# Ledger of designs, part 49: designed miniproteins, single chains

Each design is a single chain, and the fold is of that chain. pLDDT is the mean over its residues in the fold that is shown.

## One batch from the design tools (miniprotein)

Design m1778
Fold by ESMFold2-Fast:
Structure m1778 (fold): chain A 89 residues (1-89)
Amino acid sequence: MKEVPFEAEVTLVRDGKPVTLKYKATSKEEAKEVLIDALRAAGATPEAIEQFKAFIDNLPDDQITGELVKSTLKAIARAANERAARAAA
């Protein structure tokens, strides 16, 4: 299995305060766990988590890059922040 070393940072808004989460992974399995943990932290549904698991499992190791992980984490953070902003009115 190919190793995919990467580091990523994501800023989420929780209770009106920015919280920075830091992630590191050196393998496809660790990258998958990082993305799942970020989804759970953002309050994703079980269905959304399951879809992401299937997506990652079907990717070749060389397609799991730091850019893919950063883009995914950024999208998760954006969705969570938008939801929080709507709830705050």
Scores: mean pLDDT 67

Design m1779
Fold by ESMFold2-Fast:
Structure m1779 (fold): chain A 64 residues (1-64)
Amino acid sequence: SDAAAALRRQAELARTAARIAEDGKAMMEKSKPSIDAEQAQRMIEGLTEVSRKFRERARALEAA
């Protein structure tokens, strides 16, 4: 159905968003950014949370 196809596309977009956040986190972890260590750690934690939530969203959409 069109609804099932739309949910599948939304799940794929959510997985893509999670992967972008994961790539950003990996870049932050291996880079020496020109920001302080506390700011860098806060950004890494934020990217970790964003990735987790998009992975959860993708699973929920695939289960619907």
Scores: mean pLDDT 81

Design m1780
Fold by ESMFold2-Fast:
Structure m1780 (fold): chain A 74 residues (1-74)
Amino acid sequence: MQSLQNLVNQANQRESQGDYRSAGILYEQAGNMAQQQGNNQLASQYYQKSSDMYNKSGDTEKSNQFLQKSQQLS
């Protein structure tokens, strides 16, 4: 939980600064960590956030990738 919260806190800071690319990467890492911990619902939420951040950064390919990944973990 502590490492996951650290990633989320960093992602929130990057997002507030308009650094959507870095925020996307950090939410992606948070999603991966949640999935490794067996929390598919939480992983889905962070992959959704990652998708949104990549979309805002102009990375449509990664945005679509993580949106699909989020939906598969329903």
Scores: mean pLDDT 86

Design m1781
Fold by ESMFold2-Fast:
Formats: sequence, structure tokens, C-alpha cells
Structure m1781 (fold): chain A 100 residues (1-100)
Amino acid sequence: SLEEELVAFGKRMLEAAREALENGDYETAVQLALFAAMASSTDPKLRAEAYLVAGEAALKMGDYETAIRLFEKAIEVSKDDPELRKRAEEGLNEARKKLS
């Protein structure tokens, strides 16, 4: 189905985003992770993971306001995934501390 194809695309974009994040290409990581989030509208866990990666990349860039928004989105769409939610909350707290 189109939804299955979009989820597969989202997974590929998320993998590419993680690779970009690992390589220090934070702008590319944010962009690819946001594409993954858009493609995974029917997969809340994949969407939450994508927002988490985008938030982590924004945090590394020093864009703390964007990082806060992205971690908040990851928390909202976590669908009771305690480990993912905890990681997003830790990122949110880190970004908030950087603005203080």
C-alpha cells in the first residue's frame, strides 16, 4: 500500500538522519529526520523516533529553541513507549538548561 511505501521511505530517511548525526552533519540530520517524521504519519513510534533524532541534531547545532519543540513533539507522539519518552525528556531538559 502507499502507507507501507511511505513508512519504508520514512525508515530509510531516519537511518540516513542517524548517519548524518553520527558524522556531525547536523543540518542534514534535522532535514532527513523531519522527512522521516512526515513520511511516518501512520507509524507513531517511527514518527517519535524521527522527532527525537531531529531534536538531538538541533541540540548539537545549538538551536535550543528548535530542539525543545522537537523533543516536545517526540514526547507527544511516543504512544506510551517509556524508553523513547525518557530519551526525549532527557533531551528536552538538556535543551532547557542550555537556554538558562
Scores: mean pLDDT 87

Design m1782
Fold by ESMFold2-Fast:
Structure m1782 (fold): chain A 55 residues (1-55)
Amino acid sequence: SAGLETLVENFASSPLSLENRLYYLRQFLEKQGSSILSEEEVEEALARLRELVEA
């Protein structure tokens, strides 16, 4: 979804290490987003964040 994609892009632009970006995005999605998002969407968001940072 557009909202989730924007969130991932914001974390990809964060001055934190990749490890910390993945950790905090996961924490947010599992605590805040998991009541709205599926397990698959959480995993896709984390994979997308890794792709954007590693590119």
Scores: mean pLDDT 74

Design m1783
Fold by ESMFold2-Fast:
Structure m1783 (fold): chain A 87 residues (1-87)
Amino acid sequence: SAMDELINKLLEEYGKELKELEEELIKQNASFDEFKKRVEEFTKKKIEELKKKLEEAGASQLDIEVVVNMVKKETEYLIEEYEKKKE
């Protein structure tokens, strides 16, 4: 459906931007605290953008919650993996 295509596009754009942020922070040799803070700030902004775009497109509240939870879980995983690399 057009909604599934929009969701996939938004998640792909999010994933790309998250990877670019990760690569930037690794290049800067960011501390775990700096990495966590910047990734969490990025994710909060992206969740707001995703909610707005999905609401404007007529997505159900359930679909929006599923997408938001996917974004939160991907962010949590990335932070945990970075912490392991700094230990």
Scores: mean pLDDT 87

Design m1784
Fold by ESMFold2-Fast:
Structure m1784 (fold): chain A 65 residues (1-65)
Amino acid sequence: MSIALDEKEIKRAIADMYYGLGLVAERQGRRDEAAELFQKSAEIYREAGDEKHAKEVEELARRLA
């Protein structure tokens, strides 16, 4: 199979970036944008196998929607 470990690490980093952007949007009162960014972050965390963080971020997105 292709490089699975590096792929997971890269996906986690991308998910962290979306999560950070979601926090910035939330702090600026842009709730809809923050919810979308958190949803993208959660999806990428899930793809990386980080189900715990995916669930936490998804719950944040749900609260803002």
Scores: mean pLDDT 80

Design m1785
Fold by ESMFold2-Fast:
Structure m1785 (fold): chain A 58 residues (1-58)
Amino acid sequence: SKEEEAKKLAEQAAQAGLEGDSERASELGKELYKLTGDEAEASKLAIEAREKLLEEKK
């Protein structure tokens, strides 16, 4: 679904950002924004994905 795609993109963008791959993170972030069509929703998903990944890292 569209929501599942957006969540996956947010997770991939957050992961790329945490790994220091700024170019990939930017591309995935743009894809996420395009899918949601809403900057607030895209930002929310990206923040949630980043928080989740940080919790997974011990």
Scores: mean pLDDT 77

Design m1786
Fold by ESMFold2-Fast:
Structure m1786 (fold): chain A 90 residues (1-90)
Amino acid sequence: SMEEEERKKRIEELKKEMEKKEKELKEKVEKMKKEGVEKEKLEELQKEAAAEGLRYASKLFDDPKYLEMAEQVLSSDVEKAKELVREASR
């Protein structure tokens, strides 16, 4: 049915958005490292990207727990943020 095709298309689009965000983050982090940007700014950027990925996961899986994890990532240090992202990907 058209509804199933549209649902599959939406899921594919969300996955592509997540992949694009990860690639953009990697390129931005590499550029900022070359420009001598402060470690704290790089860590903030990494946390924001992780939170964005969790928001996409919330939309993809229709699960509000990922939104709560995104907020926790933004309020935590980088080490705790990485732990939360690993838990979300299990």
Scores: mean pLDDT 73

Design m1787
Fold by ESMFold2-Fast:
Formats: structure tokens, sequence, C-alpha cells
Structure m1787 (fold): chain A 71 residues (1-71)
């Protein structure tokens, strides 16, 4: 759910990534309301973006889908 995705985002992502702001990691606004489908976005969140400050997170398939639904 989007609400559970928000909780996971705040716990694991919000210290390094913002929505509408850059932190130590990149701004995640480009992922919000996405051009990506939610299944693709969930996999992107699990695998990270190689060579960037967005690392792979140890998320279950359900957790990754919840975060993707929030974004």
Amino acid sequence: SAAKGKEIFEEKFASTHGIGEAKAGPDLTPLVGATFNKDFLAKLLQNGVPGTSFPAYNLSDEEAKDVAEFL
C-alpha cells in the first residue's frame, strides 16, 4: 500500500533522498507519478542504479511494490 510504502521510504530512503529536494543522494521527484510502470519501479528500487548515489536496497518484492506505489 502507499501508506506502508511511505513508512518504508521514511525509514530507509528519506535520510539520503527527498521528493522535491536533493539530499546526499538524488531527488526522487522524477520517479513520482512515473513514466515507469510500478513493477519496473519496484525492481529499480530493489536493484538500485549502478554508478550513482542510489544503491540497491534489501527490499522484499512486497516492500518494493509498496514503495513504488507511494512514489
Scores: mean pLDDT 62

Design m1788
Fold by ESMFold2-Fast:
Structure m1788 (fold): chain A 61 residues (1-61)
Amino acid sequence: MSAEEVREEALKLSPEELARKALEAGLAGDRTTVEAILEAAREKGLSGEEVERLAVRQLLK
């Protein structure tokens, strides 16, 4: 997906789904996708730390 498409999809996701996508992209080394997701998270009022905490919680589920 393009960064713009990732950003648009991320805006429609719940905070938990957004964090899971960021974790998957980070583990794959896809920095462009991680940046697009973090941009969408900021627009939703989520800090990078909050996204990271939610992503860790998703790993345990």
Scores: mean pLDDT 75

Design m1789
Fold by ESMFold2-Fast:
Structure m1789 (fold): chain A 89 residues (1-89)
Amino acid sequence: SAEAEELNREGEKLFKQGKYDEAIKKYEEAIRLDPNYAKAWNNLGKVLGKQGKFVEATDYFVKAIRLDPNYKEALENLRELFREAGLIK
């Protein structure tokens, strides 16, 4: 929905400013309006990864990929998360 897309864009602006808790709230509201919005799930994964919440970040990237199997950014983010966590060589 247009409303979910606007909330996601607001979240992205907050994320760039380092306002992670506020970004999370915007992404969560976007997902409540549109649970199939793969980009919002991917963005939740990104912010949780920045907070060191690797298990939750992994789950949200996987949700984004399940919703959009062609979502290369989510796959790249998941790989980067595993590299930062020392899980892959």
Scores: mean pLDDT 87

Design m1790
Fold by ESMFold2-Fast:
Structure m1790 (fold): chain A 59 residues (1-59)
Amino acid sequence: MAEQLRQQAVEAARAGDLGAAHQHLAELARLTMTRGDGVWVPSPFTVEAANEWQAAAEA
């Protein structure tokens, strides 16, 4: 599931649909965040998706 949301966020950004990309990243973050020593931290899937989304949007 997380991998699908990551892929959908990147594909939406490549298509220029930044609203859909943000929604997919928000859902990915919700599903993949973990608690680290009193704080919530994003999973590698969320960080990777955000980096790929940013690169796609800037291309």
Scores: mean pLDDT 67

Design m1791
Fold by ESMFold2-Fast:
Structure m1791 (fold): chain A 66 residues (1-66)
Amino acid sequence: MLTLEDVENLAVRLALESTLDLSKVKISKEELEKIREEAIKQAGGDEKKALEIATRLLRERIEKQA
């Protein structure tokens, strides 16, 4: 099951890979939870697919802020 902590850890990792400056990337816990819910919904119960979708959504969000 994709947890909020999984999405938070993934967001930190992707931000470091993209900007090397976490202070420029601000994603609220509410937004992380929305990304988690959307990924689970689109994955239709597939945990591996949910992680892939969450990764894509997080990358899109980080790029938009960076």
Scores: mean pLDDT 74

Design m1792
Fold by ESMFold2-Fast:
Structure m1792 (fold): chain A 60 residues (1-60)
Amino acid sequence: MPMLAVATAPVPKTSENELALREGERVLVLEEVDENYVLAKSLATGEVGIVPKSYLEIVE
């Protein structure tokens, strides 16, 4: 089941597979890539990419 999360800090895009996020931006966590990263969709832009788990707070 996808989970809703919020970026707790600005997330920079450092590679083509990553998702850039603003602080407070909401994302839908689609799946876990590994213990440190998730595949997420930005609810603001509709873009999909890899995000470090440490930058996200699960809200639901």
Scores: mean pLDDT 79

Design m1793
Fold by ESMFold2-Fast:
Structure m1793 (fold): chain A 72 residues (1-72)
Amino acid sequence: MEAVERVKRLVEEARRAALAGDLERALALLAEAERLFLEALPSLSDEEIRELLEHAARAGREMREALEALLA
């Protein structure tokens, strides 16, 4: 599934950028992932949506940990 794989790749790239301390790049990659997700949403199954949301939630937790470390 092209759209699912593209969104997952962008989220992983954003996670890596955030862990490296590049929050501006992470935000830009997340915005692109959101744009592609919304464009694909009408053609996605509930299972595909759940998979992407679970993937994003996991990445979000790791990005939050990176942000908290930068603010400490």
Scores: mean pLDDT 78

Design m1794
Fold by ESMFold2-Fast:
Structure m1794 (fold): chain A 64 residues (1-64)
Amino acid sequence: MSKEELEKKLEELEREAVRAYLQGDYARLAEILEEMAKIEEELGRKEHAKRLREQAKVYRELAK
């Protein structure tokens, strides 16, 4: 994917993440955060990807 396509997909996932959070769907939120982390890593933003994976782990635990 182009950088422009990856950035647009991140924006869409960000909106989905907010929606999942407001609905209390922490399992879905964790999945979205992991998908965002993969895109951030592909964009070369390793630090952002790491933080998103850490957040995903927290929400996955909350979903239990």
Scores: mean pLDDT 86

Design m1795
Fold by ESMFold2-Fast:
Structure m1795 (fold): chain A 70 residues (1-70)
Amino acid sequence: SLYEKAMKLYEEGIRLEKEGNWQEAADKYDEAAKLFEKYAEETHSIYGRLLALQARYNAKKARKKAEEAK
């Protein structure tokens, strides 16, 4: 369930990013990263850690785009 919630947030982030809603995309990616980190910690999943890192990277990228749009 934790993984499913994280994936849903990550997919929402991608959709918002495609719509140009950079700040909202960054927020969704940050939420997804936190859940992937919890999933990785509870399951000892390297895969979960990689997903968390990817989500954090996407959040930073989206946040930079949001700042550039001001």
Scores: mean pLDDT 86

Design m1796
Fold by ESMFold2-Fast:
Structure m1796 (fold): chain A 67 residues (1-67)
Amino acid sequence: ASQEEVEELLREAERALEAGDLERAEEALRRAREIAKQIELSPELKERLLRLEIDLGIALIERGVSA
């Protein structure tokens, strides 16, 4: 696991959110979060991960999915 893998997963999540594929976005962010538990992420990657998690959360609420 590497920071480059997290960056690829965050790009996948961004594309999935733009396409309205919330399940794919959630899986990509889940994988990125698992890697983040094993390595220290750069501040930039931490910010991107957090922002995408917030965006996903908003999209899920708007779709009517409860956490």
Scores: mean pLDDT 81

Design m1797
Fold by ESMFold2-Fast:
Structure m1797 (fold): chain A 94 residues (1-94)
Amino acid sequence: MTDAIYERGLRSLRETAEVDFSDVGAISAADRAAVQAALDRVAEFILEQAERARAGDTEAALRAIAASSVEELERWAELARAYLAETARAAARG
């Protein structure tokens, strides 16, 4: 049971880290790379903590997530806003 939940969580995080830009032809390659790199960093951090939890170090994993989650979420939100703003500008141009 626990392993099934863990594997589902890992798949979800990996899928979230893989951004499909095929429907957004107006975004620059540099902007796509920046958004993907930011999502990859968040996914890698969560995966690292998930691996710690699976190894039995659940308390340390949860403390790390709690301690850093605000700053990482704020950073991700900033990048998401920048991406949406660029998408809107690209749509307005063409």
Scores: mean pLDDT 61

Design m1798
Fold by ESMFold2-Fast:
Structure m1798 (fold): chain A 82 residues (1-82)
Amino acid sequence: MDEEIMKEVLRLLAEGGKRVKEALEAGNAEEAKKYLEETLKKLEELKEKNREKMSEETLKKIEQAIKELEEAKKKIDELTEE
């Protein structure tokens, strides 16, 4: 179970990260924020759906990933609020 959950987390991070990077390289900060927000929502949904089925260690890893994405979103917001 935990291995399958982490595999899905890594898949979401890889796909989301690629799209965010491509959008930022193209100068599309709004597009980058959209992909980042979609990835955050998917990770939170995955966490809530599987909260009772995952180990505390796996839960902490997902929470850390969410926190890192939230920090990245704040940095993009700062770039668009100039």
Scores: mean pLDDT 80

Design m1799
Fold by ESMFold2-Fast:
Structure m1799 (fold): chain A 96 residues (1-96)
Amino acid sequence: ATAAEGLAAVATLQYLLDSGAATATVEGNTLTITVRDTPGVLRGVRWAAEVLGTFPELEVTLEGTTLTITSKTGALAAAKTGEEGLELLEQVALDS
């Protein structure tokens, strides 16, 4: 994926959080996003997972409604909230 596609994927996840269609938590170097089980939301999160999974620094797993993103370089470890985790994920997409 390009940096622009990575930014679009992060923006999709941010939109889901802002609209109340998702919640995000961070623990250590892992960002976990849980989304509503609706066709539109699932389509958005699947697309975002596919895009982010192409970045070599990210380990991305989507299981049902749960998206798990881990930075192989520890880039997400500084995050204290899901929102901060998403901001750091945006920086990873820009730097990749």
Scores: mean pLDDT 83

Design m1800
Fold by ESMFold2-Fast:
Structure m1800 (fold): chain A 96 residues (1-96)
Amino acid sequence: SEEMLERIREALEKGDFAEAKRLVEELYQQHPDDLELMTEVARLAAEHAKDPVAQVSGLMAIIAAEVEVSLGGDPKRAAELIYQAALDVLDASEKA
């Protein structure tokens, strides 16, 4: 998935949020329970966010998911939550 993360980073650096979103959706479909991978994706999306509210929301979703897992929560549900937050950040950035 290093290659997919690099492609996502390149799309974000170019301001191509639509391509970044497509790559993130593809990556999640391949690794739907990889919490670490989705956390890295959400961090990349937040770092390149054009909307400060979306950026803060994305970072809060990462913290909430980490807390849930630390309390014995389901990592797959946490990964899904972070994935959705990353998509929301990318959508807000595309509209800005």
Scores: mean pLDDT 82

Design m1801
Fold by ESMFold2-Fast:
Order: structure tokens, then sequence, then C-alpha cells
Structure m1801 (fold): chain A 102 residues (1-102)
């Protein structure tokens, strides 16, 4: 499973570009997963603000989609990493990558 580190100032738009590059897919569409409890967020939202809006879960899920392929990335803070992974596991969520904020 791929692990990516990003600064807390990274925007969702910048994170989508990072995931697109790191996914190994040719031309994926990156989206906030429908599995999130969070409402749709603007692309210029800092990842720290996006995680604060998702604070009850402690993570966000991003999907990289290309045809019939869907890769799922869990985005969380370094501090919440263990709890976020346990919550995702309890929900039966399969992860292809992890994004750790700072």
Amino acid sequence: MKVIYVPSSTTLKELYEIIKKESGLKNPVIRLSRENSVAPLPDDTPISEALERAKEEGYLLLDAIEGNKILRFLVTSKENLEEALEKAKKRGIKLDGIVVVE
C-alpha cells in the first residue's frame, strides 16, 4: 500500500494532482468518495480544513477512477493515523493508499 506525505497547507486540488500522479493510472478522475460523511468541498479548501470538517471520522476518502478501476486513498493527520485506519477497517473499507498530513 502506498503512503504519501503532504503538508497541512496542501489544497484538495493539489492533493488530487498528487494522487493522480501517484496512482499509476493513465488519466484518472479524482473525487471525494461517496463513503465520506462530509459534504462536497471546494477544490481550494486546505486539507487541514477538510479534515476538521470530517473530524468525527478523523479521515477523508478519495477515489481515483479510470474506467472499471477504482483506487481508494485514506487521508488523515499523522496524529489520527492509527485511529483512522482502525475505523476504516471496522467499516470493511479496502485501501490502495494512505495520505498522511504532516
Scores: mean pLDDT 81

Design m1802
Fold by ESMFold2-Fast:
Structure m1802 (fold): chain A 115 residues (1-115)
Amino acid sequence: SKKETLAELLERLGRLLDEGASITELAEALREVAERAEELGLPKLAELAREAARLLEELNARLGEERALAAFRAPSAEVAMTELGVDPDIAALAERARIAFGEALALLAEEYERL
């Protein structure tokens, strides 16, 4: 069912966040959210999930897996710059990725609660 599919997607994303999954694993999970969202007629969720995945993939391409994950997990762009030594443009990219990820997760949870 639609509710079971959304529950599985939420459980997977929550598990990946709790278990310290890689940027690649998080991006792949968001790609799956986008594909399932399109099948379920949730175009806004699909759009947000694709954007979040794209930003994580871009961050990984620029920093590599370990540094990309650290930058994504930083609480702010300022912390990424000062504690991880990333360039301002990359710190801003990591912040955009965090915001996009949060928006996708929030909408996924909202769509689940509506059912």
Scores: mean pLDDT 87

Design m1804
Fold by ESMFold2-Fast:
Formats: structure tokens, sequence, C-alpha cells
Structure m1804 (fold): chain A 61 residues (1-61)
């Protein structure tokens, strides 16, 4: 799985979850940074998605 495939998958899932473009872009940046540092793509994607979703939920509540 390429870094670009991971980024696109995260973006798609966050869009489906209803996050704002700003939150999606922040999560995408976090994934790219984690991949650059040698993190497992699956771990990087999961962590970024959880952070973005958690931030959105906290803002709404």
Amino acid sequence: MTPEEVVEEVRRMLEKAGLSPEHIERAVQAVRDALERGLDPSVAATAAMLLAIGDQIDEEL
C-alpha cells in the first residue's frame, strides 16, 4: 500500500463521516507526517482518523 493510497483512503473515510474540510486536511497532514517517520500505514491512518473524529465530536459537544 503506497502512502498516497493511505492518504486517499483516510480522506474518503473522513468525508463519509461528515468532517469539515479543515479537519480532513489536518488528518491527512498527520498521516503524511507519520508515514514520513516510518510508521505502519495502517497505524498512521487509524490514529489520524481517531484524532480527527474525536476533535469533531468534542467541538460539537
Scores: mean pLDDT 73

Design m1805
Fold by ESMFold2-Fast:
Structure m1805 (fold): chain A 78 residues (1-78)
Amino acid sequence: SAAEIARLRAEIREVQARIAELAKEVPQDKLQAIEDQFIADMRAWLAANPAASPLQYQEAYLAALREALARLEAERAA
């Protein structure tokens, strides 16, 4: 539904804001590796799900962003 997509977009914006904050504390080479992995994960998901709905795509995108956030937090802690 439009309401579900709007909720997911709001959650995506919150996760993106947190990623942008943490990115300031992580070296550029580590940031590039995390970005490359995010792109690879999304490309693999799109290849596996060629008929995905907009809702399914937003859910997958949010999940991939949360994984990237977790990797950023791990790098900051190291």
Scores: mean pLDDT 88

Design m1806
Fold by ESMFold2-Fast:
Structure m1806 (fold): chain A 88 residues (1-88)
Amino acid sequence: AKPLSEEEIEERAEKTKEFLTEEYGDKLTEEQIERLTELYRRYIEALNAGDLEAAARAYREIVRLLREAGVISEEEAEEAIAALEEAL
């Protein structure tokens, strides 16, 4: 597997920002969208580096913010974290 370039990571982050704005712009503030995009970038960078612990931390923070914003339920957040723990 070839690691993603910095340009490819930026492109994926921009697409994620566009998706979050389109789908959840009524539930997420501009600040929350920026923070989620930054965490997603860190998640991809950690996966690219093989740092599964750093990737897991970024993912948990994404799930926490989505739950607090009401994008996902508490049950959905718990299921997402359980799936992550099984993948590690």
Scores: mean pLDDT 81

Design m1807
Fold by ESMFold2-Fast:
Structure m1807 (fold): chain A 88 residues (1-88)
Amino acid sequence: MTDVYRPNEKLREILEGVGETRETYSFSDILYAIFEYLRKQKLFDPEDPSVANLKGTLLGEILGKDKIDLNDLEEIEKAILKHAEKVE
């Protein structure tokens, strides 16, 4: 069974920005919603689409990073899950 998570208020604001209104999410669903948020807000680096520029954004505040490498899924997971509570 896949682990499910309840986003905190700040992460939920990001998720609501892409139309996600559920109480709980798998990590994969959260990650997909984060990528959709990046696309919608045009936060991908124009020179390197594997990098997102988060400086001055709510997502940057949540992740504690000015830039993030989207190929570093382990770092992204650790940063996101600090803002989501694991639910049984």
Scores: mean pLDDT 78

Design m1808
Fold by ESMFold2-Fast:
Structure m1808 (fold): chain A 70 residues (1-70)
Amino acid sequence: SPVEEEVVKRLQTVPEEKREEQLEALKEVNLGMLEIVLSVEGKATPENLERVREELEELKERVLELLKKQ
């Protein structure tokens, strides 16, 4: 998937000694994304799926802003 390919490319730029920490943080973000997807799974319409996709992109931006402050 495009998300998996992007994650793999980003992890390759992280030093191996730091990859475990980055992977754990990424797992938390992925679990949140999965919870959002599952919340609409039973009522999935093309419109709802597009809106979920847009919200996930906004969430990614906010997470990056939070990480910049640390």
Scores: mean pLDDT 68

Design m1809
Fold by ESMFold2-Fast:
Structure m1809 (fold): chain A 78 residues (1-78)
Amino acid sequence: SEAERVIDRGAERIAQAKTPDEARKAANETLEELKPLVSEEDYKALRGIANQAVRAVEQGVDPKAAAEAFRTAARYVL
C-alpha cells in the first residue's frame, strides 16, 4: 500500500539521521505524509511509534536500529 511505502521511506530517512533533530524532522515529515492515508486511530498509534524512535536516537540508540524498530511497529499498525 501507499502507507507502507511512506513508512519504508520514513525509516530510511530516520536511519540516515546524523542528529536527533534530523531524526525528528524525518519522523515529522513521515507523519505528515501518513496523515491523509490512514485512520485517525492509526495516525495516533503511528505518531506514538515515531516519537519513540526519535526518543531512542536522543538517548544514543543507533539511528539505523531506531529506524528498524519504527518500520516494524508502524507496519504492524497497518
Scores: mean pLDDT 88

Design m1810
Fold by ESMFold2-Fast:
Structure m1810 (fold): chain A 81 residues (1-81)
Amino acid sequence: SNIKKYEEKIKKDPNDAEAYFNLGVEYFQQEKYEKAIEYFEKAIKIKGENDAESWENLSQAYLKLGKYEKAKEYAKKAQEA
């Protein structure tokens, strides 16, 4: 599966921000929003605060969980990135 592919990639290169981001997207599509959040946060940690795309997806995942305050905060970070 795509998830296993990206997990194997980050196991070999733990600084692969793109692989973490792609794992977040895969889990988001499976409606596993808490897992998606974990991986988007790891992507941001590696790539830095200018990762607008990860901030936007993080905001959307929090919206799906009904965490509106956090969703709004991260949407603002995406706009400032």
Scores: mean pLDDT 87

Design m1811
Fold by ESMFold2-Fast:
Structure m1811 (fold): chain A 118 residues (1-118)
Amino acid sequence: MTDAEVLREAARRLAEEYGFTKIAQELIEAIDGVERGDPEGVEKARELFEKAYKMLEKVIDKLPDPELQARLRENLDAMRAEVERTGPLGALSFTVAALELLREMGYTPEEIEKLFEE
């Protein structure tokens, strides 16, 4: 399987199992655009990454443990550097991982969409 096929399967799971239908559709469109070399798909991948990054920053800011908060901020900075190195598919991979993490933390699809639009 290509990296794009792995990401499409993850996006499908976000829609079908977790109810993130709107975000999953945007992810699939961005994946398809990136695979085609479409500049609009590349820009969409960057926008999705930026929203996911800001969403995780807001979640980290609400954590009561300062040591855990500091560690997660360092990890988030490292992930940003990795995305810059790996390009648009790396940006989409980060976005998927961020959504899966929030679901594991007990966030609902409605709460995640609200955070993603902030």
Scores: mean pLDDT 79

Design m1812
Fold by ESMFold2-Fast:
Structure m1812 (fold): chain A 73 residues (1-73)
Amino acid sequence: AAAPSPEQRRQAELYAALGLSYALEGKEEEAVRFFERALALDPQSPAVRRALEEALAKRPEFAPALQPLLDRL
């Protein structure tokens, strides 16, 4: 597949930041939704990976939902 555009990478980073924010608030469903959107735009994003790793570190109870997303990276 073609590499993501600069706009797609920026949008993925914004969605990853939103996903992390929702995870920190304990909103698992919203967090998953935004991380899925981030991965759809940039499937190999280092920024999305770091946001998922931080979310898992802060909310280990969300591992069943978030770990499969991290494993796709």
Scores: mean pLDDT 84

Design m1813
Fold by ESMFold2-Fast:
Structure m1813 (fold): chain A 60 residues (1-60)
Amino acid sequence: MPSPTELLERMNELALQTRDPAVRQQIFDLMRQAVAAIRAGRYDEALRLLQQMEQLAQQS
């Protein structure tokens, strides 16, 4: 399982890859949720949110 630092690094990388403003906004919203999940120790939720961000970034 990735460390919290690795999860945050991957999320930042996805945000930088996203060029579509609407998709970027959705990624920021998911990233905010993922940060909250990490703080709460809900790493399964954070991983699920990361997967959603990956799918959205792929569409941009």
Scores: mean pLDDT 77

